# Designed miniproteins, single chains, continued (5), part 45

Each design is a single chain, and the fold is of that chain. pLDDT is the mean over its residues in the fold that is shown.

## One batch from the design tools (miniprotein)

Design m17543
Fold by ESMFold2-Fast:
Structure m17543 (fold): chain A 68 residues (1-68)
Amino acid sequence: DAEIAKIAELVANDTPENLGLAFELVNRIGVDRALASKEPLARELARRYERARALAAQGREHARALAA
């Protein structure tokens, strides 16, 4: 999978620009696909992305509950 390999390559190169591109690729291909990959760096990035999305979703739900 070229996209999974590219995510791993970007993470391995360890620059802020490459990490940004890697997150964009995870968003583009879907978190589930990255999590299911055999590439450890891609799976780690996908877990971090999923956690960030879950925290953002919890924040939105909490704000909605407070506004009700």
Scores: mean pLDDT 73

Design m17544
Fold by ESMFold2-Fast:
Structure m17544 (fold): chain A 95 residues (1-95)
Amino acid sequence: MSGLEYLASDKAVEMQVKILRLNDEQAEKMLKDIETLLSKDPELKAEVNAIIKRDLGERFEKLTPKERAAALYLASFFVKNPPIEELEKIIDKYS
């Protein structure tokens, strides 16, 4: 699957490491920026939410802000038109 190959790429690993290095306050701000980005595209938001509901369900709301940010980033690889460049800009803003 091409999504798994992209997840194993240096760029995807770099972005995940940046998320993991955030403190809780930075992760909360990043999560809000990601949610704001998704809210600008209702179809994208629906696709990401469907993936999160399918794979994590109620567990998503019990995750830390850092884990929720990482989950939204990962789910974005499986949508039709992933906003990866915009997500990377948000991650870079806090890293």
Scores: mean pLDDT 76

Design m17545
Fold by ESMFold2-Fast:
Structure m17545 (fold): chain A 66 residues (1-66)
Amino acid sequence: PSNDQLSELARKLAEAGFSPEQVRRVVSLVQKLGKNLTAEQVSEASGLSREQAELAVKYAEEAGAL
């Protein structure tokens, strides 16, 4: 993903109430794993709930980062 797509993802997550640490972890996972990233992997790697991880993946797709 581009820096613009990662910035848009970070903005969407922050507006949805994710903490700065949660935003950082999700953005790092999207940057590292890209298109192979699943909600289960986000949940396991970041300590987010399944619902939070699914929302994070959705926002990454909307931002064009996945």
Scores: mean pLDDT 82

Design m17546
Fold by ESMFold2-Fast:
Structure m17546 (fold): chain A 85 residues (1-85)
Amino acid sequence: MESELNELLQQLDDIVERVKEMRDNPEKYTVEDVERVREELRKIWEQFKEIAAKLNVPQEYIQQIEGQIEQVEKALEELRKKLEE
């Protein structure tokens, strides 16, 4: 279970790095790519909440991860708007 939590955090880090790459090289990506990453992010958040509840993760830590998720979602929305131009 700790291994599962660490795997989800690694997946979140991978999403963050991929979003940075997409923002730096938007010409290589499509709106569909952005929507796919957004759906992956949603699934990671859902799995994190499930595991966090089972492990009694402190609410403060859950709020920190939620904040990171929200920042990535905002970056994806900005990228989507740029790609629609």
Scores: mean pLDDT 82

Design m17547
Fold by ESMFold2-Fast:
Structure m17547 (fold): chain A 80 residues (1-80)
Amino acid sequence: DLIPRILAAVRAGDVETAVALTEELLATDPSRALELMVELAVLELEMIVTESLTGEALDAAVAAIDAAEALIEAFLASQR
């Protein structure tokens, strides 16, 4: 499953891997976008509470969310 791998990449601050796996997940199953966004929000809150949120992890989380939003917008535009 790609979601645990995306979360691991975000924890590691690996922006490139987090974005690539997000794009792969949503290219195969765009219906999982909401699940991914919820899991990323929960992870970010956990990291804030545990004082483990690094700048790199925040950058990776933002990049993954931005990639997911771009793919959702492209999908919605294709249905107009």
Scores: mean pLDDT 77

Design m17548
Fold by ESMFold2-Fast:
Structure m17548 (fold): chain A 76 residues (1-76)
Amino acid sequence: SEEIEKLKELISRLEQGADPAEVMRELGDEEMAENIEKALASAKTPEQREQVLADARRATLFYLNKKIEKLKKKLE
């Protein structure tokens, strides 16, 4: 339950506009955080940067929701 509560808090923060790279770091996924940061740094236009951020947020939300689903199935 403690882990699920932490994941739900991260989802809430992400939906409120939190940095997806920071969220991934808090999960312990430094490689994914670095990949998001590199993608943002590689964006050449404001529109591309917005797309990268939107894509990263959607991917992170999907990942967190799937992780919660898996944990719920293992816990009665």
Scores: mean pLDDT 82

Design m17549
Fold by ESMFold2-Fast:
Formats: sequence, C-alpha cells, structure tokens
Structure m17549 (fold): chain A 79 residues (1-79)
Amino acid sequence: VEELVERLRELEEELERRGVPEEEGRERVRELLSEYLGRELSEREVEKLMMRLGAIVQNRPIPSDEEIERQIEEGRARL
C-alpha cells in the first residue's frame, strides 16, 4: 500500500509537470492501479481504492466498504 501511494505520487507529479489533461491522467492512474493489483479495475473500483488511499495519506481512519459505496451513490444522486 505504501509503495502504491509513492508510485501514485510520482505519476501525479509527472502528469502535472508535463501538463497532461485530467481525463488522460485518470486513465493513467487506472492503468497503474490495475497493474499493481494484477487485474483490470472498473471505474467504481478505482474510485473506491482512491478514497481509501486518500484516507491513508491523510492519516485518517479508512472508510468501510458501506461508507464508500454510500458516498459514491450520494454523489451520483446529486449529479
């Protein structure tokens, strides 16, 4: 997990430095996460994983699966 966080930070810095569009950046992040876990991730799985990693980076309690799913559904309902 820590190694994954470091690789994501490096990728984010590289994408920002090169001025890569946000949409292309999201695809690159999904590729990195899929390679790290050894399987293709759906957009929802990437979103869930990024929420968990964000909590880890901020030294916050990791949200439960139910909490993450609830937040995703609420976000969709507001869009």
Scores: mean pLDDT 69

Design m17550
Fold by ESMFold2-Fast:
Structure m17550 (fold): chain A 109 residues (1-109)
Amino acid sequence: SAEQEALQRVLDTLRYMLDLVESVLKSAKENNIEDKKVYNKVLNKYVTITEQTKDAVINLLRLELADPSLSEELKKLLEETIKKIEESTSLEEMLEVLRKAIREVESLL
């Protein structure tokens, strides 16, 4: 059904974002850049890799939330996930939020 297809798309996107954040965290630790600020031309300011990753994750979640075929339950879950990502202060906290969101979406299948 269209509802199950939308659910699967959101689940695939959340899994992709989890892999992305895990890869960023691994790279940041291996290169000792977790706390270093670099100028970001798009944001026009000095930001940490955590701040850049947070912005990217929020933008991807907001793009998913723009899909009119999403159920109200799934929209609410995505809105709450965005809020929790915005409140996160580390890549590790973002991973925990994404893992919880994945489990909650899987429970709707």
Scores: mean pLDDT 84

Design m17551
Fold by ESMFold2-Fast:
Structure m17551 (fold): chain A 62 residues (1-62)
Amino acid sequence: MKEQRELADEILRLLGQLSEDQFKEFEQKFGPVTSVEGLLSNVNYDLEKLKEMKEYVLELLS
């Protein structure tokens, strides 16, 4: 739980650096993101899925 929340918080901070188009692309792949709890619920608190989300956001920022 704690690790998932920390990773979700980091992902939300990274999402703030994306363009509107990049953010929409992320939401198309992983579902709508309205909050930390919303993001966690979209992946049912799966740490592996959260890691995939972070990698995807970092690739978009690269």
Scores: mean pLDDT 79

Design m17552
Fold by ESMFold2-Fast:
Structure m17552 (fold): chain A 74 residues (1-74)
Amino acid sequence: SALAEVERLLEEAERIAADYEAGRVSPEEALERLGLLLARVQRIRYAHADDAEVQAAADRTAELVFALLRRLIA
């Protein structure tokens, strides 16, 4: 389901954050992975505009990705 896919993307964003904090991935690698993940989240959000659970999950995932991107480019 779309909800399950967004939940997996949230888990992936959390893994990217943990790997970056641990120094296991470069800022460039983290940026590339987060950008691709954000594109997938936005596509799901647009495809499921009327699904409140999907929108809420997508919002949480996008906000985490935006927070990580801001940290990487600061």
Scores: mean pLDDT 83

Design m17553
Fold by ESMFold2-Fast:
Structure m17553 (fold): chain A 110 residues (1-110)
Amino acid sequence: SEKKQQALELKKEGDEAFKKGDYKKALELYSKAIELFESVDPNSVELGLALGNLSKVYYALGDYDKAAEYAQKALDRLVAGGASPVAILDAAVLLTVSKRKPVDRGLDLR
């Protein structure tokens, strides 16, 4: 569908923004792609992949709670959709590292 093509293009633009370190733009582009993928097929592998990319943006921004939330949503969609083992593993790893929340302040541990 035309909406699926638009969502794929937005996802690619989001990938380019992410590579450049423009996390705010990547967030906006991936969010728009997700809305379009949900409107086309809420059970698609493409939606799962876009949710995983959104999770990576939140991780890069230090929002580990949102990163874990979107990584879980990505994992559920990718497993249900029969995605590649690599895509499923990427989402599972992202969920795990997001839940561990990097601790950079030793004083808060004592």
Scores: mean pLDDT 84

Design m17554
Fold by ESMFold2-Fast:
Structure m17554 (fold): chain A 90 residues (1-90)
Amino acid sequence: EKLKELEEEVRKQVEEALAELERRGADERLIEIIRLIKESKDPLAAVGLAVELGAAGHSPEEILEALKNMSEEEKEAVRKKVEENIRKAE
């Protein structure tokens, strides 16, 4: 199952990114965003939402608020987009 493999890979990359950002002394809001993604029950959906909002030009503060308030509907929508991207990549 490709989605489960991606979820595990995302978790590993998020852990590495968090450690690297802490080592570099990055912005606290960016660290908080990555931490929320890591602690999310659906890290893949959380990453997808953060990337989508970032690409749309939203600030780190807006992304952080969206991640804290992510609804089941938003998780489903992001997961569906990720599934479509996987199918296109195959």
Scores: mean pLDDT 70

Design m17555
Fold by ESMFold2-Fast:
Structure m17555 (fold): chain A 73 residues (1-73)
Amino acid sequence: SNEDQLLELMRQQMAEQNIPEKQAQAYLEITRAVLEEDWDGLRKKLLEIHPDISEEQLEAALKAAEEDRKLAL
């Protein structure tokens, strides 16, 4: 799909910039969740990265991602 092509291109660009693979994978997973409107998946990924994040901070991040997606797409 076009989304998969975009994500693969982003992966290659991050590798060229010497971004650590673990960080690059996390960013790609977050970007995929936003593109697919997988807000539950995004929530779970953010909790994996920041286990001590508050529910209020999570909801704010999810709302910001949804609004940014509407402006970008």
Scores: mean pLDDT 77

Design m17556
Fold by ESMFold2-Fast:
Structure m17556 (fold): chain A 66 residues (1-66)
Amino acid sequence: PEELLERARKDVELSRQGAENTYKSLTRKSGELGREIGENLKKMIDAASDVVMERAKEKAKKLEES
């Protein structure tokens, strides 16, 4: 169970780092518009990350109950 949760946490971290790098790049290149697009991307990644972590917890719980 812990291995599954740790892998999910690492995948989420990589996705968030990617979104942050994209946000910085877009802000530098496109100013206000780039910042707005980057902020929306970060929000989408955060929401998706929450779903991934909840599903990982559910799978870990099922493995523990087995």
Scores: mean pLDDT 81

Design m17557
Fold by ESMFold2-Fast:
Structure m17557 (fold): chain A 100 residues (1-100)
Amino acid sequence: AETAAAMGELYFEQGNYENARRYYELAIKRDPKSAYAHLNLGKLLFSQGKYEEALEHYEKAISYAKPGSRIQRLAYRNLGLVYEKLGKLDEAAEYFAKAA
């Protein structure tokens, strides 16, 4: 799972979003509870303007992450950014507070 997610990150950094998505989806197929894979797929979807889909994957990343982990804090921060893009400023503020 980690290897597939790492390949997805490499493609994402290169701007190859099609291959990045394929590898993140492969990572999730191999480990459906991978907080790391859901966080990274959420980031990819956010970069493509797919805010509602990004929201779903950040929520899964939070659910599957170890409480208090860096991954959980990053997922809360990114969830706040999604709500900000959707114009839901109260929800955005709440999630930014949880990321602190």
Scores: mean pLDDT 87

Design m17558
Fold by ESMFold2-Fast:
Structure m17558 (fold): chain A 75 residues (1-75)
Amino acid sequence: EVEEARRLLEEVEAALPAAREALAEEYGEEVAERVERVLREAVRRMRELVEAGAPFEEVARVVQEAIAEAARLVA
């Protein structure tokens, strides 16, 4: 389970640049920059949780909350 949390963190970090570029294409640079900040803060929090040995559910919750906040920024 800790291994799954670490894999989730790595996948999110790896996807960030492509997601940022896609958001800029669709919503514009300003929105993309704000969403990127939300996602980078989530990645930072996920990393702290993984380092502390938090369960996958806690790490996944951070991702879900960040996605919800990002969705609000584009609405």
Scores: mean pLDDT 80

Design m17559
Fold by ESMFold2-Fast:
Structure m17559 (fold): chain A 75 residues (1-75)
Amino acid sequence: GSERAAKGAREAGESGDAAATAAALGDVQNGVKEGKVSPETAAEAAREALEAVRRAGQLTPAAEKAMKNALEAAE
């Protein structure tokens, strides 16, 4: 369900792997497109994943750009 995709994005963020987080957020966006994930759930997951990566200290300029591309699709 929608919660599973959102959870995957949060867990990827908590790992500090920005590339994995961007990929998981892409899955969340595909879920929104397919009607399986609400836009509100996608936006929440995207914000939480970004905060988790920032908290882990793994946010590089390249990683931020990749994540922003996924987040812009959510918001």
Scores: mean pLDDT 69

Design m17560
Fold by ESMFold2-Fast:
Structure m17560 (fold): chain A 81 residues (1-81)
Amino acid sequence: MELTPEEKVLRYLYEHGEATVDELAERTGLSKEEVEKIVDRLQKAGLVEKIEGDRPVYRLTEKGKEQYEAFKKKLEEIKKK
């Protein structure tokens, strides 16, 4: 089962809470440029938020957590059949 780039980013943020662009790129195997595009898109969708600072980090919003949990539950239901 292959995760999309967006699903890899969402999964990492869900499992680890928050991450920098650099950390997401290193841990998902995506380029920093690809991660920046993904987190910008997810932020515009209201699924992630950016916490500003010397090292800006991204985390899932409550909406993002709920959508990922629903997606995960659907995948688990498919695995049971």
Scores: mean pLDDT 78

Design m17561
Fold by ESMFold2-Fast:
Structure m17561 (fold): chain A 65 residues (1-65)
Amino acid sequence: GEVQERAAVHDLVTDLGLPEEVARELVEMARRGASREELVERLQSHGVPEEDARRAARGLLAAAR
């Protein structure tokens, strides 16, 4: 829900240094049914290392369920 989405945005900004706009985009992608692979690719395109991107993608998908 909204609270979990807000927490996910905060974690992406705080832990990975992503701009808030990018973090919100990733949350919206997960809500629209993006795959883990699509989320990882988007995270890596913003400079997130693969291991961190995989962890972040799992968290995003869990929050969207």
Scores: mean pLDDT 81

Design m17562
Fold by ESMFold2-Fast:
Parts: C-alpha cells; structure tokens; sequence
Structure m17562 (fold): chain A 110 residues (1-110)
C-alpha cells in the first residue's frame, strides 16, 4: 500500500487546462488528508527541470507516470511524496487523464 503524505504540483504556465487539473488534484489530495503544494515555475526553474528530466520526461510524459505507478504497486514501495509536472502545452484531454491517474494513486494509498 502506498503511504502518500505530500503531493507537489508544478505548473510550467497558468493555462486553463493546467490550472483546472491542479485545482482538481488539490481537492482530491485534501479529501485524502494529504498535504498539497502548488508551485508556478519561473523560466530558470523550467530550464533546470527540462535539463534534469531530459528527453524521457518530454517523450514519455504519461507513460512514465503509468510505469511509475505500476512499479510502485508491484514492489509495494512506500511513496511519501510525489511530484506532478503540468507542462504549458497540456491539453484538456491529457489534464483529465492526469487527474484520473492521481485519483488512482490516492485510492491505492488507502
């Protein structure tokens, strides 16, 4: 069982899709009793994170999150903190899917 205590939401830009997704994730986390922080990235932070995450984050996006969730569930890893990155080009469809994945992650921690 996942033991999530903190969730950090990083926004590359305050787009309607990213803001709506962040607010929905925040509500889900607060209902689950999880501490949530929302942070709007500045240009220097975006450059640093893009350098750190590299092609994997850009190319794998959702697949990386799905893989991470599958490994965490299979290995029984205690996840106390998770970080969700919402890019500036986030579509409404990808935003909805991100919210659904976070909801599943929080349900797995119950």
Amino acid sequence: MLNIKRLTILLEAETPAAVEAAERIKELAEKAGIEVEVHLLDPDEIERLQAELGALAVAAGRATLEGFLSVAEAEGTDLESITIYLPADLTPEDAERTVEMVERLLEASR
Scores: mean pLDDT 65

Design m17563
Fold by ESMFold2-Fast:
Structure m17563 (fold): chain A 58 residues (1-58)
Amino acid sequence: MIVQLTKDYHDPENPTLKLKKGTIVEVVEEVSEDKWLVRSPDGLSEAVIPKEWLEEVK
């Protein structure tokens, strides 16, 4: 599933992953009800992002 960031994201645990609002990312899996594991656009980094920061691209 492809989703879009609604806010700028900077991961303190993964300094290589910096995503701007509007960046489209792929959902790899659901970590919990409120958090998804997503893959960066370059396919090289993954991060757990709150579901509320993501919107499905339609």
Scores: mean pLDDT 75

Design m17564
Fold by ESMFold2-Fast:
Structure m17564 (fold): chain A 111 residues (1-111)
Amino acid sequence: RPDVELRTTRVEYKEENGVFTASMEVEARSPAGETARGRLEVKVTKTADGKWTVEADIRVEAQRNGQTDVAERRLKDGKREEKRSPSPVAQYVRDLLEAFADDVIAAEKAR
């Protein structure tokens, strides 16, 4: 993992009518001056049959050597889409947000 400074710029939780939504935004900066901005949106809904519908969207945009790289992961209705970035900073932030999303989803399902 790159040695980066990480700053959380936004965290929001909302629960209405059996729907839980969590949002997180982070900024990262490496000692070399590479930067990344990450966004996470998670939505967990408990269905009438006792199952859960989960949507998660992660997007990380990094600046590296004057180039912009994007890393993404989306989960919707059991389908997963992924775009990886060659930027280690972007991948680190994406993996961090994915771990946070997994923890949030697990915690909500345990309630």
Scores: mean pLDDT 76

Design m17565
Fold by ESMFold2-Fast:
Structure m17565 (fold): chain A 112 residues (1-112)
Amino acid sequence: HMEPSDAAIDRAVELARKEGAPVLVVSEDPATVQRLVDRFRAAGIEARGATSEEEALKLVEEMKDDKILIVGTPSGIGIAELAAEKAKQMGKEVTLAILNPEEDRIEVKKLE
């Protein structure tokens, strides 16, 4: 697994600003989660991080905003999708963004 590029992270930051949503970062790598959370927080965006399904589902319940942006890496896609479905079941407006480490882009899905 490759780490996401700074350009891909910058695109995710701009998406979070556009959506006006707090961010849940999901990856199986704790260092990648911390890097992404730090980048969102440096941009003034509320961000939390999870490395497991249990942590991700707990944080979705603790994040009380009506909107959530879930940002995942390819290695964390399964956890990110579970968190997105939980948030949708709770009636949240959900955007899921997967960072492509080989391309300076993100893949975005809205689950409204």
Scores: mean pLDDT 81

Design m17566
Fold by ESMFold2-Fast:
Structure m17566 (fold): chain A 89 residues (1-89)
Amino acid sequence: LAALEEEAERLEAELAPLEEAINAALARAIEAAREALEAALAAGDLEALAETFLAALAEALAADPRLTPEQQAAAVRAARLGFEGQLLR
């Protein structure tokens, strides 16, 4: 838990200047994957929900010219840690 919290904190600090771009990508990812996310949620498949969202987020981030490939990877990693944190609650 502490190791995941430290990694999440480090990524949040690293990505803070990109918050607007990341929030825009999150909104686009949710909209683009809405049907698949709703299907996974209805099935109660949290793993499918997480993987569907993370794939859509990666595509949305890759489409944003403000983000480098390293920043895109860091944002996807931060989102994955968020899902792991929620599952461990």
Scores: mean pLDDT 74

Design m17567
Fold by ESMFold2-Fast:
Structure m17567 (fold): chain A 96 residues (1-96)
Amino acid sequence: KEKAEKILKLAEEGIEAAKAGDEKKLVEKIEELYELREEARKNNDKITEGIADAALDIVTATEMIVYNKDNKKQVEYFKKQLEKSKEKLKELIEKY
């Protein structure tokens, strides 16, 4: 559960960095999420791996929404991906 809380905090920080256009901080948070995913995979912790995957998808979708803000079709696409990833994250957290 401690690892899930750390992943959620990193995802929040990544989302804020994406919204602020802080590319350096965004990359740092994505790399930390990636490391936690790989650690979970090595430990055969499929739930924590899934939580990290969903968190990465949420951060990436948020980044794409911000960078494509003037393209309504791209924004709509990434908003749908963001909602799917949020639903997946919620389901995985409920299993923890």
Scores: mean pLDDT 84

Design m17568
Fold by ESMFold2-Fast:
Structure m17568 (fold): chain A 79 residues (1-79)
Amino acid sequence: SMKEEEIKELEKKALELDKKAREAVANKSPDVEKLLEEVVKLTGELLDKLVEMGKITQEERDAALAQKRADAEAWLKAA
């Protein structure tokens, strides 16, 4: 399925971006806020594709995205 290929590519990009955000936090980079915003955005795109495939519900998607935003805020405060 093309949607499964899109999800796999988004997961790969999300993992790479999360790694960059974690490194930016550890190094007290000025790019931390921007990288964390990109992580939340990409996570939202991935979760939307999972809803389209029937892998998760809209409620589970909204809860997961809210958690990712909360995690990003915690990381930003720690930086």
Scores: mean pLDDT 81

Design m17569
Fold by ESMFold2-Fast:
Structure m17569 (fold): chain A 81 residues (1-81)
Amino acid sequence: SSAERERRLAEVESALAFLETVLRIAESHGDAELAALTREMIALLREARRALEAGDFERYDALMAEVQRLWAEYERLLAER
């Protein structure tokens, strides 16, 4: 539905805004590992946004599953500090 697409788009935009802030901080501190992981998540979220705009929910779900995998890796990296 249009409402479901709008909700998912809002979720992706919020995640992108958060990760773009994280990337800026990681780059300013020379954290190459965190910066690389954050860039990969941003790239996947941008593709997920394009999939939603095209109405391709199957592609969106697959991309979001990969984002969730990388997010678990992100949380692991933060826990090791």
Scores: mean pLDDT 87

Design m17570
Fold by ESMFold2-Fast:
Order: C-alpha cells, then structure tokens, then sequence
Structure m17570 (fold): chain A 111 residues (1-111)
C-alpha cells in the first residue's frame, strides 16, 4: 500500500476510536491482514466489521440513509467473498464502510 494512502486510512480509523466496538473490529481486521492470516479469517473479520457497522447505523441513521448503508455494506461483503480479493483489498473495502459512516461519527460517539 502506498505510504500516503496508508496515512490517510490510519487517520480515518482514528476518527472512530471512541466508537469502541467498531474501532476494535477494524483493528482486528487490520491485524489479521498485517499478520498474514488466511483469506477465510480476514473475511470473518470483515463480516464482524459489517455486523458492528450495521448495528451502530441502525441506532443513529435516518431510515433511508440506513437502508442505503445496509445495501452498500452487503455489496462490499459480497464483492470481497466472490471476487477473490486479497487481504489488503478486503481491508481497503472495510475502510469504505468507515468512510460512509464518517458524517455520523459525532452521533455514533453518543452511543
């Protein structure tokens, strides 16, 4: 991964540090990828990120925005499973879920 892209993603993840379960799920996914765990294990960590993100979004997002996020998250998980993505690519897709939640981070912190 390009150093500038890595720095950008690291800053994105840190914006979620107060959203404990989501932050921990992303950190576990990054750890699995960086430690060279199997694609199957990395996909399990992506599924955990997806599940936690959906749970938080359901509590905070308006119904239409929640339905759109739910669709996008399901598409991300399906793409990762079907397209034989590398662990690095799976991690990058998980960061798109964080990017979609970023406008709501202050509301998420209140949970």
Amino acid sequence: MDPDTKAFFDRLVEKFKDIKDLYNAIKELRKAYEEGKSREEVLKKLQKVADVAIDYAEKVLPQEEFNYLLFRVRLIVKLAEKEKLTPEQIYELALNILRDLLPFVEELKKL
Scores: mean pLDDT 84

Design m17571
Fold by ESMFold2-Fast:
Structure m17571 (fold): chain A 64 residues (1-64)
Amino acid sequence: SMAEEIRKKLEELDEEIEEMKKKGVPLEEIQQKLTREIGRILREIGDEIDRELAEERARRLAEL
């Protein structure tokens, strides 16, 4: 499901950020990566919602 895919992406991001912290990556770089990756995930979620809504509308039209 979309919810499971979102959860997986967030868990992978969390693990990557924790690894960066362990390696002593500067805070500014960690913040930039987090902001960029969250923005990307939100965009992908929006695209998937739009796709699901379009498919629902197509199914309803086919019933007419």
Scores: mean pLDDT 82

Design m17572
Fold by ESMFold2-Fast:
Structure m17572 (fold): chain A 105 residues (1-105)
Amino acid sequence: LPKEIENDIIIGVNEVAVASSAVSTRRASRQDLSPEQVTEFARSLARLAENILKNIEEIENEEEAKRIKERLLKVLREAKALAASKGATEAVEILDAAIKKVEEF
């Protein structure tokens, strides 16, 4: 059981790092992202957030769980800002719902 929780922490941290890197890269490269591409990205991030929240429930280390949650919220908020800047209204709604779920968790 303790080893399974440790593996879940590693998975969650890696998933947040990948998501954060993807958001940063898309902003830095100034890619001409269509609203449709931003919406697909938002759906992927929302699914990733749900998976991380399931993993976080099994974490005994309260400090690590808080760090993962804070990083996840930062990524989702940055993605929402990107979606808003591109006029991707559906993506903004998807990300806002994901942010609320993480905040209420």
Scores: mean pLDDT 70

Design m17573
Fold by ESMFold2-Fast:
Structure m17573 (fold): chain A 118 residues (1-118)
Amino acid sequence: FEIPPIEELLEDPEGFLKRIEEALEAGADPLEIAFKLDTQAGVIQLELAVKKEFSEKKVKLMIQLLLESARAYLLAGRPDFAKTALNAAIQLVKDYNITLDEETKKRLEELKEKLAAL
């Protein structure tokens, strides 16, 4: 499973989310996927910090990557890592005053409910 470059992810984030689903359904290691997603979110965060560039699209992409990482960590049986990734996504929403789309809001609420039940 390969994570596309940031520019490609920004062009079609929904298509990328479908590729994650397809990889997981095909038996890809959810822990490996989670690590790769978390790492890519960290790369975007570092670029924003170093270049002092603020892009709502890049922040929203980080949130999506962290939410998918949290979901993959849960599939891997790692609720501890899933909570950390989810909390990072929530903090980005708060810090940047992000308005999430309906699909992203739904994923965030579902993850909050699943992790609260554990």
Scores: mean pLDDT 82

Design m17574
Fold by ESMFold2-Fast:
Structure m17574 (fold): chain A 93 residues (1-93)
Amino acid sequence: SELEKQIEKLKELLEEAKKKGDNKMAAALLREIGLRYMELKRYDEALKYYEEALELENNKDATTLYMIGAVYEEQGRLEEAEEYFKKADELVK
């Protein structure tokens, strides 16, 4: 499908960003991959890619924390979702 083709292209770009040590670009690409997995309703894969992005941003990226919260919310894991939304909100102080 078109989403699967987008994921494969993004994974290719991610490999190149990692080779260059461009953590900011790599994190952005990981978020884009996670978003496509969300559109496919493949929440475990979406979570994996968002968590990898968060690690590259030293666990301090509000956007990525919000995206992880959204995955947990879609899974019905509301307590985990609230925890990540709270972490994201704390970073915008």
Scores: mean pLDDT 87

Design m17575
Fold by ESMFold2-Fast:
Structure m17575 (fold): chain A 95 residues (1-95)
Amino acid sequence: SSKLEQLELQLGKLLHDFVLYNPKGSSLVNRILDSILEEARRSNGDVDAIEKQFEREYKRALEEIETMDEKNRKEALKALDYLKEKLQELLQQLR
């Protein structure tokens, strides 16, 4: 559908922009965004389903971060906070 195609394009752009401007922490963010893209395709662009999947992935990421050394933990937390802000902005625009 056109709505799903637009959402996939915007999520892909978010991933591209994040990796380009925030290379540190990108692997964790890439995994989360890949999971969100899979949910977008599965749910045919359901914004609520995508938001719920992000909440699950965010919680899982926080648990993984607790196992990291102090430096990697700080960088990963900053990356997650930035991703959360940008994704929430994107999803609000698509409602």
Scores: mean pLDDT 76

